# Designs tried in a protein design run: designed miniproteins, single chains, continued (4). Part 12

Each design is a single chain, and the fold is of that chain. pLDDT is the mean over its residues in the fold that is shown.

## One batch from the design tools (miniprotein)

Design m12413
Fold by ESMFold2-Fast:
Structure m12413 (fold): chain A 94 residues (1-94)
Amino acid sequence: SAAAREVEELAREVRRALTERGLGEFGELAARALVAAYRAGLLSLEEVRRLAERIIAGEPLDVAEPAARQVLAQMQAILGGIPLEEARASLEAG
């Protein structure tokens, strides 16, 4: 669908932006998490756009925001048991 293609394009932009900042591993993780959360129906296209724009701008992800928590939860799942707080802190430190 057009929405699914837009999410994949936003994920590529997130990966690129974080890679350019020396955070390539977290760029890939964030991109995969955004796509996974959208495909699972946990995030709307609007929420994916907003989060992608914040990540690209270097703004921190607030754990109090439900949409940001969904992305961080998908990152946790991909990392296979690495603490969520460590993943969040690394993304925010860029």
Scores: mean pLDDT 75

Design m12414
Fold by ESMFold2-Fast:
Structure m12414 (fold): chain A 70 residues (1-70)
Amino acid sequence: SMDDIFDQMMDQISQSQDTVGQQSVQQGWSVSQTQQRYSDVIQRIMDDTIGQHPELADAHPVRIDVLQTM
């Protein structure tokens, strides 16, 4: 289902959040640098998911808009 695709995308985002968090501590990144890296990763995951499932953007435009602004 489309919700399953969204859940998969959110799982990938959560895993990336943990990875970026660990990298920020190890490399001493600022909050701004950490947020920029996180935003880049989210955008890539979303672009890949929507590119494969364009119907997802039509079915859940509000959820897609929220993720794009993170």
Scores: mean pLDDT 71

Design m12415
Fold by ESMFold2-Fast:
Structure m12415 (fold): chain A 73 residues (1-73)
Amino acid sequence: GPLDGIPDSVIVPLLIKELSHPDPEGRLIAAERIGEIGGERGRPAIEALKKALSDPDPRVREAARKALEKIEE
């Protein structure tokens, strides 16, 4: 896909932008991928994930919660 071979330092800012996608499925996938990255590399996403905790879609809220747990572990 268009993101194949992109390092975490580039993909994380793209995923942060995706957390503002009009489609809740796009926001869900972004939150899940940030959670999979986790740790130090995921830390730039903390503020965007905290905003996603107030997302209208409950799946996005749960994915953001799990991603924050993985980063703040």
Scores: mean pLDDT 81

Design m12417
Fold by ESMFold2-Fast:
Structure m12417 (fold): chain A 66 residues (1-66)
Amino acid sequence: MEEEIEKLKEETVQKLTDLIKNNAPLSEIARVLEEFIKKLHELGLSTEEIGRIAVKVINEAFKKAE
């Protein structure tokens, strides 16, 4: 489970970083985040855990896009 979550986080950070660097529309960024959140929910994570992970992923993607 944790290994699967880590892989999903890495993939999502990379996708978001690429979108941010290319000035993609917010709608495309939102879609990637929606899919990520849905997958975390399917893995049985609580809303609180999903929120904490999502914030970290977003922050990392923006930092890498700088």
Scores: mean pLDDT 82

Design m12418
Fold by ESMFold2-Fast:
Structure m12418 (fold): chain A 73 residues (1-73)
Amino acid sequence: MLKKILDGTIEVAKKHGNEKAVEAAEKAREALEKGDRDKFLEHLEELSDILSSDPELQKEALEVGRKKEEEAK
């Protein structure tokens, strides 16, 4: 689930042209795949800070996350 949410966030960030959000989300995904919890949390924090400065991107990323959680239940 988390990997799919991150993949969705990367696509939304690319659509909005926010390269920093793309980079942060991709780094978080790589850290998740490697099992590096510290780097995963660090890059999630970076992504959160970037999203707070882009309300439209944040809204779409949140919608993707919620939809994936609903599908898991």
Scores: mean pLDDT 76

Design m12419
Fold by ESMFold2-Fast:
Structure m12419 (fold): chain A 81 residues (1-81)
Amino acid sequence: MEELLAQLREALRRGDLGAVVRLSAEINRLDPAAGAEVAREVGLELHAEGRLRNAEVAFALSETLRRGGPVTGVDPLALYS
């Protein structure tokens, strides 16, 4: 789990959406609450750094995992709104 959470943090910081989707699917099967918390933490850090687009992706993922929804339920259009 720690390796998956670390890889998710890295992917979110890079804006690697393919890696984010893949890692989030695995984390959602194991511990969605931990994944949601990591995504929220990364979102706050990115927002503080002025990396607003990456922060939006992280916050959207945190909300999706917190609701227990599928990672594929992250609407790409919502991420650009």
Scores: mean pLDDT 74

Design m12420
Fold by ESMFold2-Fast:
Structure m12420 (fold): chain A 71 residues (1-71)
Amino acid sequence: MKEEIENEIAISLARMAAAVAKLIASRGKKEEAIEFLEEMKERVKKLDVSEEARKEAIEILEETIEEIKEE
């Protein structure tokens, strides 16, 4: 049960981080938004979560970085 909760937190954290980063980028701070997402990726890698949850969270963050770079 603790692992399940931690998995949900990791994915939710990634989604929240993506939303925050998009807001930062929309204000012209694209580099800061990308740095923020890269920091979140490093934090996700250190979480005691399942490999599947970690991969999903990292994928969300990486897709958001690419989206910001393309705008």
Scores: mean pLDDT 80

Design m12421
Fold by ESMFold2-Fast:
Formats: sequence, structure tokens, C-alpha cells
Structure m12421 (fold): chain A 83 residues (1-83)
Amino acid sequence: DRAVALARQALEHLDAALRDPDPAARAAHLAQAVALLRQIEALLGAPVYIEVEGEFGSAEATRLDVYVRRDGRDELLARLVRE
């Protein structure tokens, strides 16, 4: 599924951004994650968002989930668990 593959790539970029101490590299990873979420929205015709368990913007965030909101329901596309 292309949407799932794009969601996994978005989570990898977000994880890289949260780990990277370089502001320029961090900004590049965040921009790529956002671009991938917009591609999923275009593909599915529905809003897509990221849920974070733990402290957002911190290495202590424990889980990153990509959801699509369709027909009044949230559907999980991809999950990244941080160790």
C-alpha cells in the first residue's frame, strides 16, 4: 500500500528530526515529513495527522503514529515505536 509506505517514510523523517541536534538537518527532516503527509492526504482524499505518545519534540517520545481521518473514524496507517 503506497499510503502505508509514505506514512512509514514520514515517521522515519520525524524520528530522525527528533534525534538530530543540528537545526538545519532537523528542519530538513521535518519539511520532508510534512511533504510526505501532504502526499498521503492527496492520495487518500482525507486529512492525515501524527499522534505522539510522550513528550513531543524530545528524544523521550515513545511512539509516533500516522492516522487518516475518514468517515468519522481514525485509521492507523503506520506506527514507529522508539526505544
Scores: mean pLDDT 79

Design m12422
Fold by ESMFold2-Fast:
Structure m12422 (fold): chain A 57 residues (1-57)
Amino acid sequence: SGAAAAGAAAGGAAAASGAWDEYQNGKDPRTVGEGGRRAGEIGGESEEVREATYAGA
């Protein structure tokens, strides 16, 4: 059932990051490289999501 728990936690994070990335890309395509770095930073934050999911198991 880790898939369901991980999906719920990841869904929230993905929504936030997606909205932010859309805003940045819509405003200035030159920030596409920034979007990549942002995704990496949010990937690091997913470590906290993984911790929460693991603790919730």
Scores: mean pLDDT 52

Design m12423
Fold by ESMFold2-Fast:
Structure m12423 (fold): chain A 70 residues (1-70)
Amino acid sequence: ATLEEAIEAARKGREAFEKKDYEEAIKYYQKAIDIAKEVLATSTDPEDRAMAAIIIKESEEGIKEAKEKL
């Protein structure tokens, strides 16, 4: 999996959240976290690692907020 795929999954999670599709938002945010964790496990690029960490943090917060809405 690539950093670009993690970014796209996080974007889809945000779009679902804005549409009030909280269950769908959680699914996409979880996908973003899973992909970003693979990037952290396999990448030695400091920039990719920093971006992956940000995606994980933002997506975890998105899941918390979506669960509060359910």
Scores: mean pLDDT 86

Design m12424
Fold by ESMFold2-Fast:
Structure m12424 (fold): chain A 113 residues (1-113)
Amino acid sequence: RGEEHLRRAEELLARARELAANATSDLDKAQALVYAGSAMVAAARAEREGGPEVQERARRVMREAGELAAEIMSEAGLDDEAARVRERALSDPVAAAGAAGDAAQRLVERERA
């Protein structure tokens, strides 16, 4: 249901914010990006399946999760990818989430190098 997806999206965004605030490594940033991307996907489902009130709140989550992901990516030196996520968070949240996931993988590989 749209309301269930919205609640999940809000929970995922809150967790992404907590992880980002406490991040001290590229691995921590990668975890925050995964949660932010998951929040965008859940919010996209909420927008698709919900009524007007749910849609408005879902779009807010997509915007906030996209901005958070872009901030984390910029802090990690991925400015071009961050700009793309900001641009696509509302128009193509699934693709924006995919880009955040790709950035997370790059950070995991950077930590292992």
Scores: mean pLDDT 87

Design m12425
Fold by ESMFold2-Fast:
Structure m12425 (fold): chain A 66 residues (1-66)
Amino acid sequence: KEAEIEAQKEALIKAGLSEEEAEEIIEALSDPVRLSELLIRNTAGLSPEQRLEVLEAVARARQTLE
């Protein structure tokens, strides 16, 4: 399951986030308010397609935790 979380972190970076931004999102997976704030802030400069890829990676990572 940890390997799955690492794979989703790489997916976030591929979608257009920096490594630091992807790490912040992964660290916030269990905090829905902080996660939402980070997603809004860190995806503001991304295209709709890139934002969808980020949201899908986050959803997969969260399902891995539960």
Scores: mean pLDDT 78

Design m12426
Fold by ESMFold2-Fast:
Structure m12426 (fold): chain A 79 residues (1-79)
Amino acid sequence: AMKENLKGALRLIRARSKSLPADEQARVDEAVDKAMEALDKGDFEKAIEYLRELATALASDPQLRAWAEGLIKALEDYL
């Protein structure tokens, strides 16, 4: 459930980030891809690291950044 919920949220964040400038969009896409790969490998420590990179990449969108920060907290609370 947690892995599936996180991957679903990451896909939605990626979709909503399409309104960002191209350079920021590329950083979001990279961070999402890395986080998804870490989740698929069961590497939750790396997933948290990449979710922090995602939150940084979303600095120009406070709502999406807050959502990414919420995912970090949910995963940290789960571990």
Scores: mean pLDDT 85

Design m12427
Fold by ESMFold2-Fast:
Structure m12427 (fold): chain A 58 residues (1-58)
Amino acid sequence: SFFEEALATPKSPEQQAVIRDIAEKLRKIGDGVDKGLAIYKATGDRQARLDAIAEGGK
């Protein structure tokens, strides 16, 4: 992936820290999306899905 390629490229410690921070934030957003989809499939509640995605992005 783009992030795996970016982390594999030799960079300064400061650049690597920024890339890791961005990757962590995107991972948390992805977790929220997955949880929201699971809730929607279980309940059919679209608003509950959106709320779970928003919570995961915090």
Scores: mean pLDDT 67

Design m12428
Fold by ESMFold2-Fast:
Structure m12428 (fold): chain A 57 residues (1-57)
Amino acid sequence: SSRKRIEEIARELAEKEGLSEEERERLRRGAEQIDPSLAEELQREQLEGLVEAIKAG
């Protein structure tokens, strides 16, 4: 499902970027707000933007 794809991408990015437990939780909450009907590439772009925002503080 699109939701599983969003969760998989979020996990991949969290591991790649070395996110802390707190940052991973923030990413998970942000991922819940992403429209699951978006194309996979747009879902990834939204998640990458969230990772950048989380890391910037």
Scores: mean pLDDT 82

Design m12429
Fold by ESMFold2-Fast:
Structure m12429 (fold): chain A 68 residues (1-68)
Amino acid sequence: SMEELRKKAEEIVKLPKDEQIEKLATLVKNLSPEERKRFLMVFAKVALEKGLPLEEVAKIIQEVMDKA
């Protein structure tokens, strides 16, 4: 659900960058491409709302896609 995705994103955004990447990669590995895109969009929105720079958010997403 959207609420579950948001809560998971809020947990992850509190972690150090390296752990954010590992947790996101693990979570998206077993998702369809559409589900992966949806989750990463929710994460990006939450991260930006919490004040992460756009460049940092973009880099995290790129590294997650490389690992998954």
Scores: mean pLDDT 82

Design m12430
Fold by ESMFold2-Fast:
Parts: C-alpha cells; structure tokens; sequence
Structure m12430 (fold): chain A 77 residues (1-77)
C-alpha cells in the first residue's frame, strides 16, 4: 500500500541520513553528501505517498527525521 511504501521510504531516509552525517564527521564529504541527498529524495517520496494514503503521520515522521539529522540547520541564514 502507499502508506507502507511511504513508511519504508521514511525509514530508509532516516538510515541514509544518519550514515551520511557519520561519513561527514569522518571527512568523507562526497559520500556523506551523496547519502544525505538520497535521504532527502526518499523523505520527499515518503511525504507524497503519505499524503496519497491520507496519513499525515508519514510526512510528519519524514520531516522530523530530516530535522533530527540536522540536514536543514545550515540552510538558515
């Protein structure tokens, strides 16, 4: 179902974001950024699937996981 696919995408996004940040901390900038960008793409997919399924919790979870990963912290001027 769209809800189950959305939840799987959100979980994978969280996993990739965490791995990407750990790679950035180790100085693997190119690989770290690559994983973070993939995580953002999966989080957007999860949000869209959650909206299609009528379950806002999927989009909320994806947004929370990206914020917890700190992906948006450096984009605030």
Amino acid sequence: SDREEGLRAAEEAARLAKEGLELLKKGEITKGIGLILRAIGLAIQAALLGEKAGDPSVAERATELLNEAGVKSDLKV
Scores: mean pLDDT 73

Design m12431
Fold by ESMFold2-Fast:
Parts: C-alpha cells; structure tokens; sequence
Structure m12431 (fold): chain A 75 residues (1-75)
C-alpha cells in the first residue's frame, strides 16, 4: 500500500471528520498529502497514544514527515 492508502485506513479508524479547509492548511504547511494531513489531525484531535516512530512505521513515511504534519495539526 502507498502512504496515502495507509493514511486513509488509519484516519477512518479514528472516526473524526476535519474540515476540508483544515486538511488543506495542514497539507500545505507540512508539505504532505491530504491523506497524511487528515491522519495527523485525527491523531491530534483524539489525543491518540501513538509515538512518532509508530505512526511513521504505520504510514510508511519518515519520522521527520510525521513530526512536521503533527506540528502543523497542533496549530
């Protein structure tokens, strides 16, 4: 699966529905796809107990990519 496919599955599991505007903002600021931005917002909004390393492995992306997305989502 691509990182985008993995992100969609994970985000659906959290059951949150961020606005399209918020997804676009996070994607642009972090330089990530909308699917990864959605997942980062879901993790932040739910307070999910997942480490940067665990999320990076689950998504198939670098820890640095996850860190940027989560930082953007916390704003």
Amino acid sequence: PTPEQRARVIANGYGVKPSEEEIERVAKEAGVSRDIAYTAIAVVQTGADISLEQLAKALGVSVETVRRALEAARK
Scores: mean pLDDT 82

Design m12432
Fold by ESMFold2-Fast:
Structure m12432 (fold): chain A 70 residues (1-70)
Amino acid sequence: MEKEIEEGVLKIEAAVLKLVAEKSESLEEIEEALKRLEELKREAEEKGLEDTVAYLDEVIEEIKKKIEEM
């Protein structure tokens, strides 16, 4: 149960950060969201949350691509 709750919380936080990054036109705001997503990925890796890590990696790559296209 604890692991399931931790996965849910991290995925919700990641989804919010993804939305912020997708809606923002500010490079600074997008980079801050990316930094937070990378912190969440590290936390998920330390906790062994493989599905959450995979989700975060995908989101991080999407946001990095957006930054490169700006």
Scores: mean pLDDT 79

Design m12433
Fold by ESMFold2-Fast:
Structure m12433 (fold): chain A 69 residues (1-69)
Amino acid sequence: MREALEKQAKEELEELKKLAEKAVETKDPKDIEEFIKKAQELLEKYKDNKEVTEEVKKIASEFVNKLNK
């Protein structure tokens, strides 16, 4: 059901946000790679769930913007 998947996805999105914040703070290539890998895995896992994929894309866009500044 969508509600159950959304709850699980929210927890995974929170983890993705923490990985993004850590990678931006440390700028360690390992932390950056870990974030990118997790984001790609979530996009593939939730490819049929537009709400989750849009949130992943938003987090990734914010991450790229912060790294390029």
Scores: mean pLDDT 78

Design m12434
Fold by ESMFold2-Fast:
Structure m12434 (fold): chain A 55 residues (1-55)
Amino acid sequence: MEYRVTVRAPTREQAEEAAELLKKRIEAEGGKVASLTVEVDPSLTEVVVEVEEVP
């Protein structure tokens, strides 16, 4: 199964770290990350992750 992943966080460091961990987890479970988008949004109070399956 392939996934499109978007990670949004208040800082770039948090977003990049969360994205790396999530990608490793998806790949370890036999999935594939087709697209990974990292966004920094200082208005956020926490890391937000959106995962969508792609055909």
Scores: mean pLDDT 80

Design m12435
Fold by ESMFold2-Fast:
Structure m12435 (fold): chain A 59 residues (1-59)
Amino acid sequence: MSEELEKELNEAFKNTPEVTVEVKVEGEKITVRATGDPELAAIAQALAEKEAKEALEKA
């Protein structure tokens, strides 16, 4: 479950040219790392954290 979620989230954000987002899911712990443009990275990190939490709650 966590591996599929991690893969899908990373794939969704992989093609954002100005930001790179990496998501790790370890049980109930979600770690998001966004790099690139500081403004876009902050937004992408917040969105990825929200998406990951919602997916974990529905799984």
Scores: mean pLDDT 68

Design m12436
Fold by ESMFold2-Fast:
Structure m12436 (fold): chain A 76 residues (1-76)
Amino acid sequence: NKKEEAILEADIILGLALIQRAVYKKYGEYDEAIEALKKFIEELKELKKKYPEAKEYIDKKIKELEEIIKELEAEK
């Protein structure tokens, strides 16, 4: 099922984004964390173009990463 594959890929992208956030935040590299998260958002947008059937799920993950970026910008 292509939708299930897209959901799994989106979950993997989110997981990698959260790991990168944790690593950069640990070392006080907030700008690097923000830029890494922005790149993962672009990957999710491309995934959404390939799998429109997973759009709603992917949009929720994009919003989650956007909220994390806002929190990181506030912590700087």
Scores: mean pLDDT 85

Design m12437
Fold by ESMFold2-Fast:
Structure m12437 (fold): chain A 63 residues (1-63)
Amino acid sequence: SAVEELIAQLKSADPDVRERAAISLGMEPELPEEAREALLEALKTETDPRVRAAIESALARHA
């Protein structure tokens, strides 16, 4: 599914790909539990401030 591809892209070596994946997950009308868990896991290791902001924003939209 598109969501599964976006979850995989959160682990990309390219920070631009990770940022776009987080933004796209945040724009989904429903955030599946697996995607929410993937975003939370990504935050534990993410050092890029723009990617961190995108993940935080995605999680906040679905709180």
Scores: mean pLDDT 86

Design m12438
Fold by ESMFold2-Fast:
Structure m12438 (fold): chain A 60 residues (1-60)
Amino acid sequence: MEKAITEIERAYEEDPSMSDDIALGLLRILLGVAKAINDEKEIKKVQEVIERFEEEVRER
């Protein structure tokens, strides 16, 4: 999970074609996977990243 989150964040920062919707969609898929495997630590990590990203998008 952590590596996938980092890859999404990096792609969003480096690739100007990476839309907010695509980045959020990918993060939400990771959250779904974390919930499916019932890994509370990964769920918290993904939720924190989503919340931070949603806040950044809202500030725009």
Scores: mean pLDDT 75

Design m12439
Fold by ESMFold2-Fast:
Structure m12439 (fold): chain A 59 residues (1-59)
Amino acid sequence: MTEEERRVRKLVFEAAKALAEGNYDEAFRLIDEALAIDPTNERAHRLKELAEKRKKIQE
């Protein structure tokens, strides 16, 4: 695993955790960092979609 792959995996994991805790701002920040490193990361895109849907329902 490259350092970039490891960093993306960590960011995606932390983003999922933040989203589960209802911390949408933190989740978006972590997702954006992951996508800046790997724009094709499917899990990061999926988390972004979920975070956007949940935030819209609350606001």
Scores: mean pLDDT 80

Design m12440
Fold by ESMFold2-Fast:
Structure m12440 (fold): chain A 80 residues (1-80)
Amino acid sequence: MIEIDESWSKEEQLIFLEAVQGLAEITVVVHKGNEEQRKILEEIRKIVDEVKANPETDYEEALKKISELHEKLLKLVREQ
């Protein structure tokens, strides 16, 4: 399998980050997300925007942060 930090180009990593953001946005919209869910989505958006603004950003670190935030978002949705 392709490993994100070693096998993927920066462009492929950015596409994956944007895909995770899109999934988080769909999750918040579909579940009429509460304030906590919206805050997590805002954090994901900020990380993706930072990566887009600064190509020298550590994409692996950004990906790990976004993955953790997405898992937290899914847990909150499951608790509803």
Scores: mean pLDDT 74

Design m12441
Fold by ESMFold2-Fast:
Structure m12441 (fold): chain A 113 residues (1-113)
Amino acid sequence: AEEHLREAERHVREARAALEAGDADTALAHAELAGLHVARALAVPGLPEELRERALELLGEAARVAALASGHDEERAERAAETAVAQVRERLEAGAAPSAYAAPPDGGARNPA
């Protein structure tokens, strides 16, 4: 988990540097890699709340850089970051439901489905 967050942070930094240099394609590629590393960190069961919050922060930064690299203005990029974080937060709350799927819904039948 921590290794994925460090990789995400590195890619966010590289994406921001590329964006400031006017290299939109490189900025977008690094922002996408940061998002993938965030997704991998968030997929770890029992991820500590502090690391979860850091992952969401990095996701927001990656989404913002990706929007800017795609030619959107700063206000639109800020909204893209907020939307990405909100959507992933909602999915993580819905994803807490897998603990209910670990128990068979009709506990009387062993179905190896």
Scores: mean pLDDT 76

Design m12442
Fold by ESMFold2-Fast:
Structure m12442 (fold): chain A 78 residues (1-78)
Amino acid sequence: SLEKLEEIIEEIERILEEAKKLGAPKEVILELEIILGLARIILGVSKLIGEVTEKDIETLEKLLKEAKELLEKAKKEQ
């Protein structure tokens, strides 16, 4: 559902804000911003066609996982 995609994007947004507050390296912030941008494009396409596919959900879940891994890496490099 669109709601599921929006929830995943909100989680990625929270991760980006946490990384910024943590003072993560600019490269990590940029990677998180790219991940968020890609997730927003997928949501935008789903809204335009009026359909959410299982592949859309899987892709956003992979992006969320990568965002979480980047945040954990930033925490360990302090």
Scores: mean pLDDT 86

Design m12443
Fold by ESMFold2-Fast:
Structure m12443 (fold): chain A 68 residues (1-68)
Amino acid sequence: SMEEIKKQIEEARKAYEAGDYEKAEKIAVAIEKELIAAGQKIPKELFELLVELGVKKIEEAVDKVIGP
């Protein structure tokens, strides 16, 4: 249900806030795939979390490739 999906989004956000970005991404991407497969729109809260996770991955990649 959408209520269960919202709870999963909350779980992903809590993982993100705890600094567990890998867990947050795994949960968020799983929800995204479920919604896409069901033909449903991505909730704004999930979209915002996915963007924040994407920015974090870019920051980590840039730190490894672009320096000093």
Scores: mean pLDDT 81

Design m12444
Fold by ESMFold2-Fast:
Structure m12444 (fold): chain A 58 residues (1-58)
Amino acid sequence: SMAKLEELGKKYGLTVAQLEGLKTLAEELGRDVAIQYAVRENGLSREQAEEILDELGV
């Protein structure tokens, strides 16, 4: 839901579009690729990336 994405965005300093991008990346290319992208491009720790993907259900 949008409300869930907005809540996650506020917690981790990401936009809804960035979170939707991570979800799509995980669904299409797998969780590890999405984690690597989040760490490199979004400035997240591995632990933060894993927590976000868990909350996104991927």
Scores: mean pLDDT 86

Design m12445
Fold by ESMFold2-Fast:
Parts: sequence; structure tokens; C-alpha cells
Structure m12445 (fold): chain A 87 residues (1-87)
Amino acid sequence: SASSRARTARLLAEVDTLATKVELTVWFLQQGLISREDAIRQIEAYLARMKELAAELRANPETSEAELARVDALLARVEALLAQVRA
């Protein structure tokens, strides 16, 4: 439905926004503008929300396999960035 597709588009936009916030957090850490502990906390919060959104997208039949693959790739990238920040 148009309503279900609009929901998918909105959830995908939120995932993209959170992924961008993760990259900005990593950049601020690299510039010395934020502590490692604060960066970890913030990335963990963004990752938790992204996982919730991914579950909602997976439950929505209007979400394409290509869109789900893109979301899974973003989750993998964020998890890798979090692991690097923790190392």
C-alpha cells in the first residue's frame, strides 16, 4: 500500500540519518572533539535504534530485498566502526 511504502521510506531515511550521525561521531573522535567513552555510548545508542528500525523494515513486505541488503551493510559498517573505537 502507499501508506506501507511511505512508512518504509521514512524508516530508511531514519537509518540513513543514524548512519551519518555515527560517521560524524567517529570524525569528532578523530578530531579530539569528543571522548572515546562518549563516542562509544553514542554509537551504541545509534546502533541499537538502527537494529530496531531494521527489524521493522524486515517485517514490512513493502521493503525490497535490495533495501534490506543496504540496511544490513550499514549495520555491519557501524558495528565495525564501534569495534575500532573500542580497540
Scores: mean pLDDT 91

Design m12446
Fold by ESMFold2-Fast:
Structure m12446 (fold): chain A 72 residues (1-72)
Amino acid sequence: MEELEKKADELVKQAEEAYRNGDLPRAAELFRQAADYYVEAAKKALDNGDIEKAKSFIEKAQEYRRRAEELA
């Protein structure tokens, strides 16, 4: 769970850097990858019975999927 969250957070940072550099296709791909990792983190949180943390990860996944769609 924590490892998946860290990977997602790192991908978000890379996506934001790509966005600032004007590489919109790269930023969209990285935001999409980050969203996928947050979904996996949410699944792990649910397996651990942590409903609140799972909801937080799902909200982040939805946010970054929206950002990816806006850039694609």
Scores: mean pLDDT 86

Design m12447
Fold by ESMFold2-Fast:
Structure m12447 (fold): chain A 85 residues (1-85)
Amino acid sequence: SKAEEAKELLNTELGKALEKEGSKLTDEQAEEISENITNALNALSEGDYEKAIEYLEKAKEIAEKNGLKEASKELEKVIEILKSI
């Protein structure tokens, strides 16, 4: 399903991007991104796609402001998948 695809991308491609680009973040910024991703995954598990999108948009804003180009791109892919459900 598209929700399963979104969850896989969050656990694989986004994780790789954050590993590559995470040195650009403060510990506090990294924690905030991690919390929003965890909250999005929980919302997806509950079938709350609107709430998941809200959390992912917050994570994307932090990534974009700190120049995490690959992480921002992967977050946008997941957001677009969820919006298409």
Scores: mean pLDDT 88

Design m12449
Fold by ESMFold2-Fast:
Structure m12449 (fold): chain A 63 residues (1-63)
Amino acid sequence: MEELRKRIAELKAEVDSLEKEHPTQAQAARRYIEIAERFLKEGHLASAEDAIKAAEEIIEMAR
């Protein structure tokens, strides 16, 4: 759980830096981050990790 929270925090920082150059990808990544936070809050760790991976993939593709 702690690791997933750290990954979410890192992704939020990445998305903020990405928004200026790639606003569409940044917005898509934010949606997955919100989904991940929701799943994490509900205790659905596997689903939260899947959402985190989706956000990571979007950010990586936009770099």
Scores: mean pLDDT 81

Design m12450
Fold by ESMFold2-Fast:
Structure m12450 (fold): chain A 57 residues (1-57)
Amino acid sequence: ALPEPVDPFSPELGERIVEAAKEFKKLGYDEDIIENLLRLAARALGTSLEEVKKRVE
């Protein structure tokens, strides 16, 4: 198998986005912004939006 190019949505980036979303939620940012961040994190981690939402809970 050939190595793939650097992914823009690496798992590490996904984990950092989850942490950022949790901080923004604590600061009272709009749920719309939080949801957009979680959607990006779900894609980066290769999981569903529902699973990532549960992790932020």
Scores: mean pLDDT 74

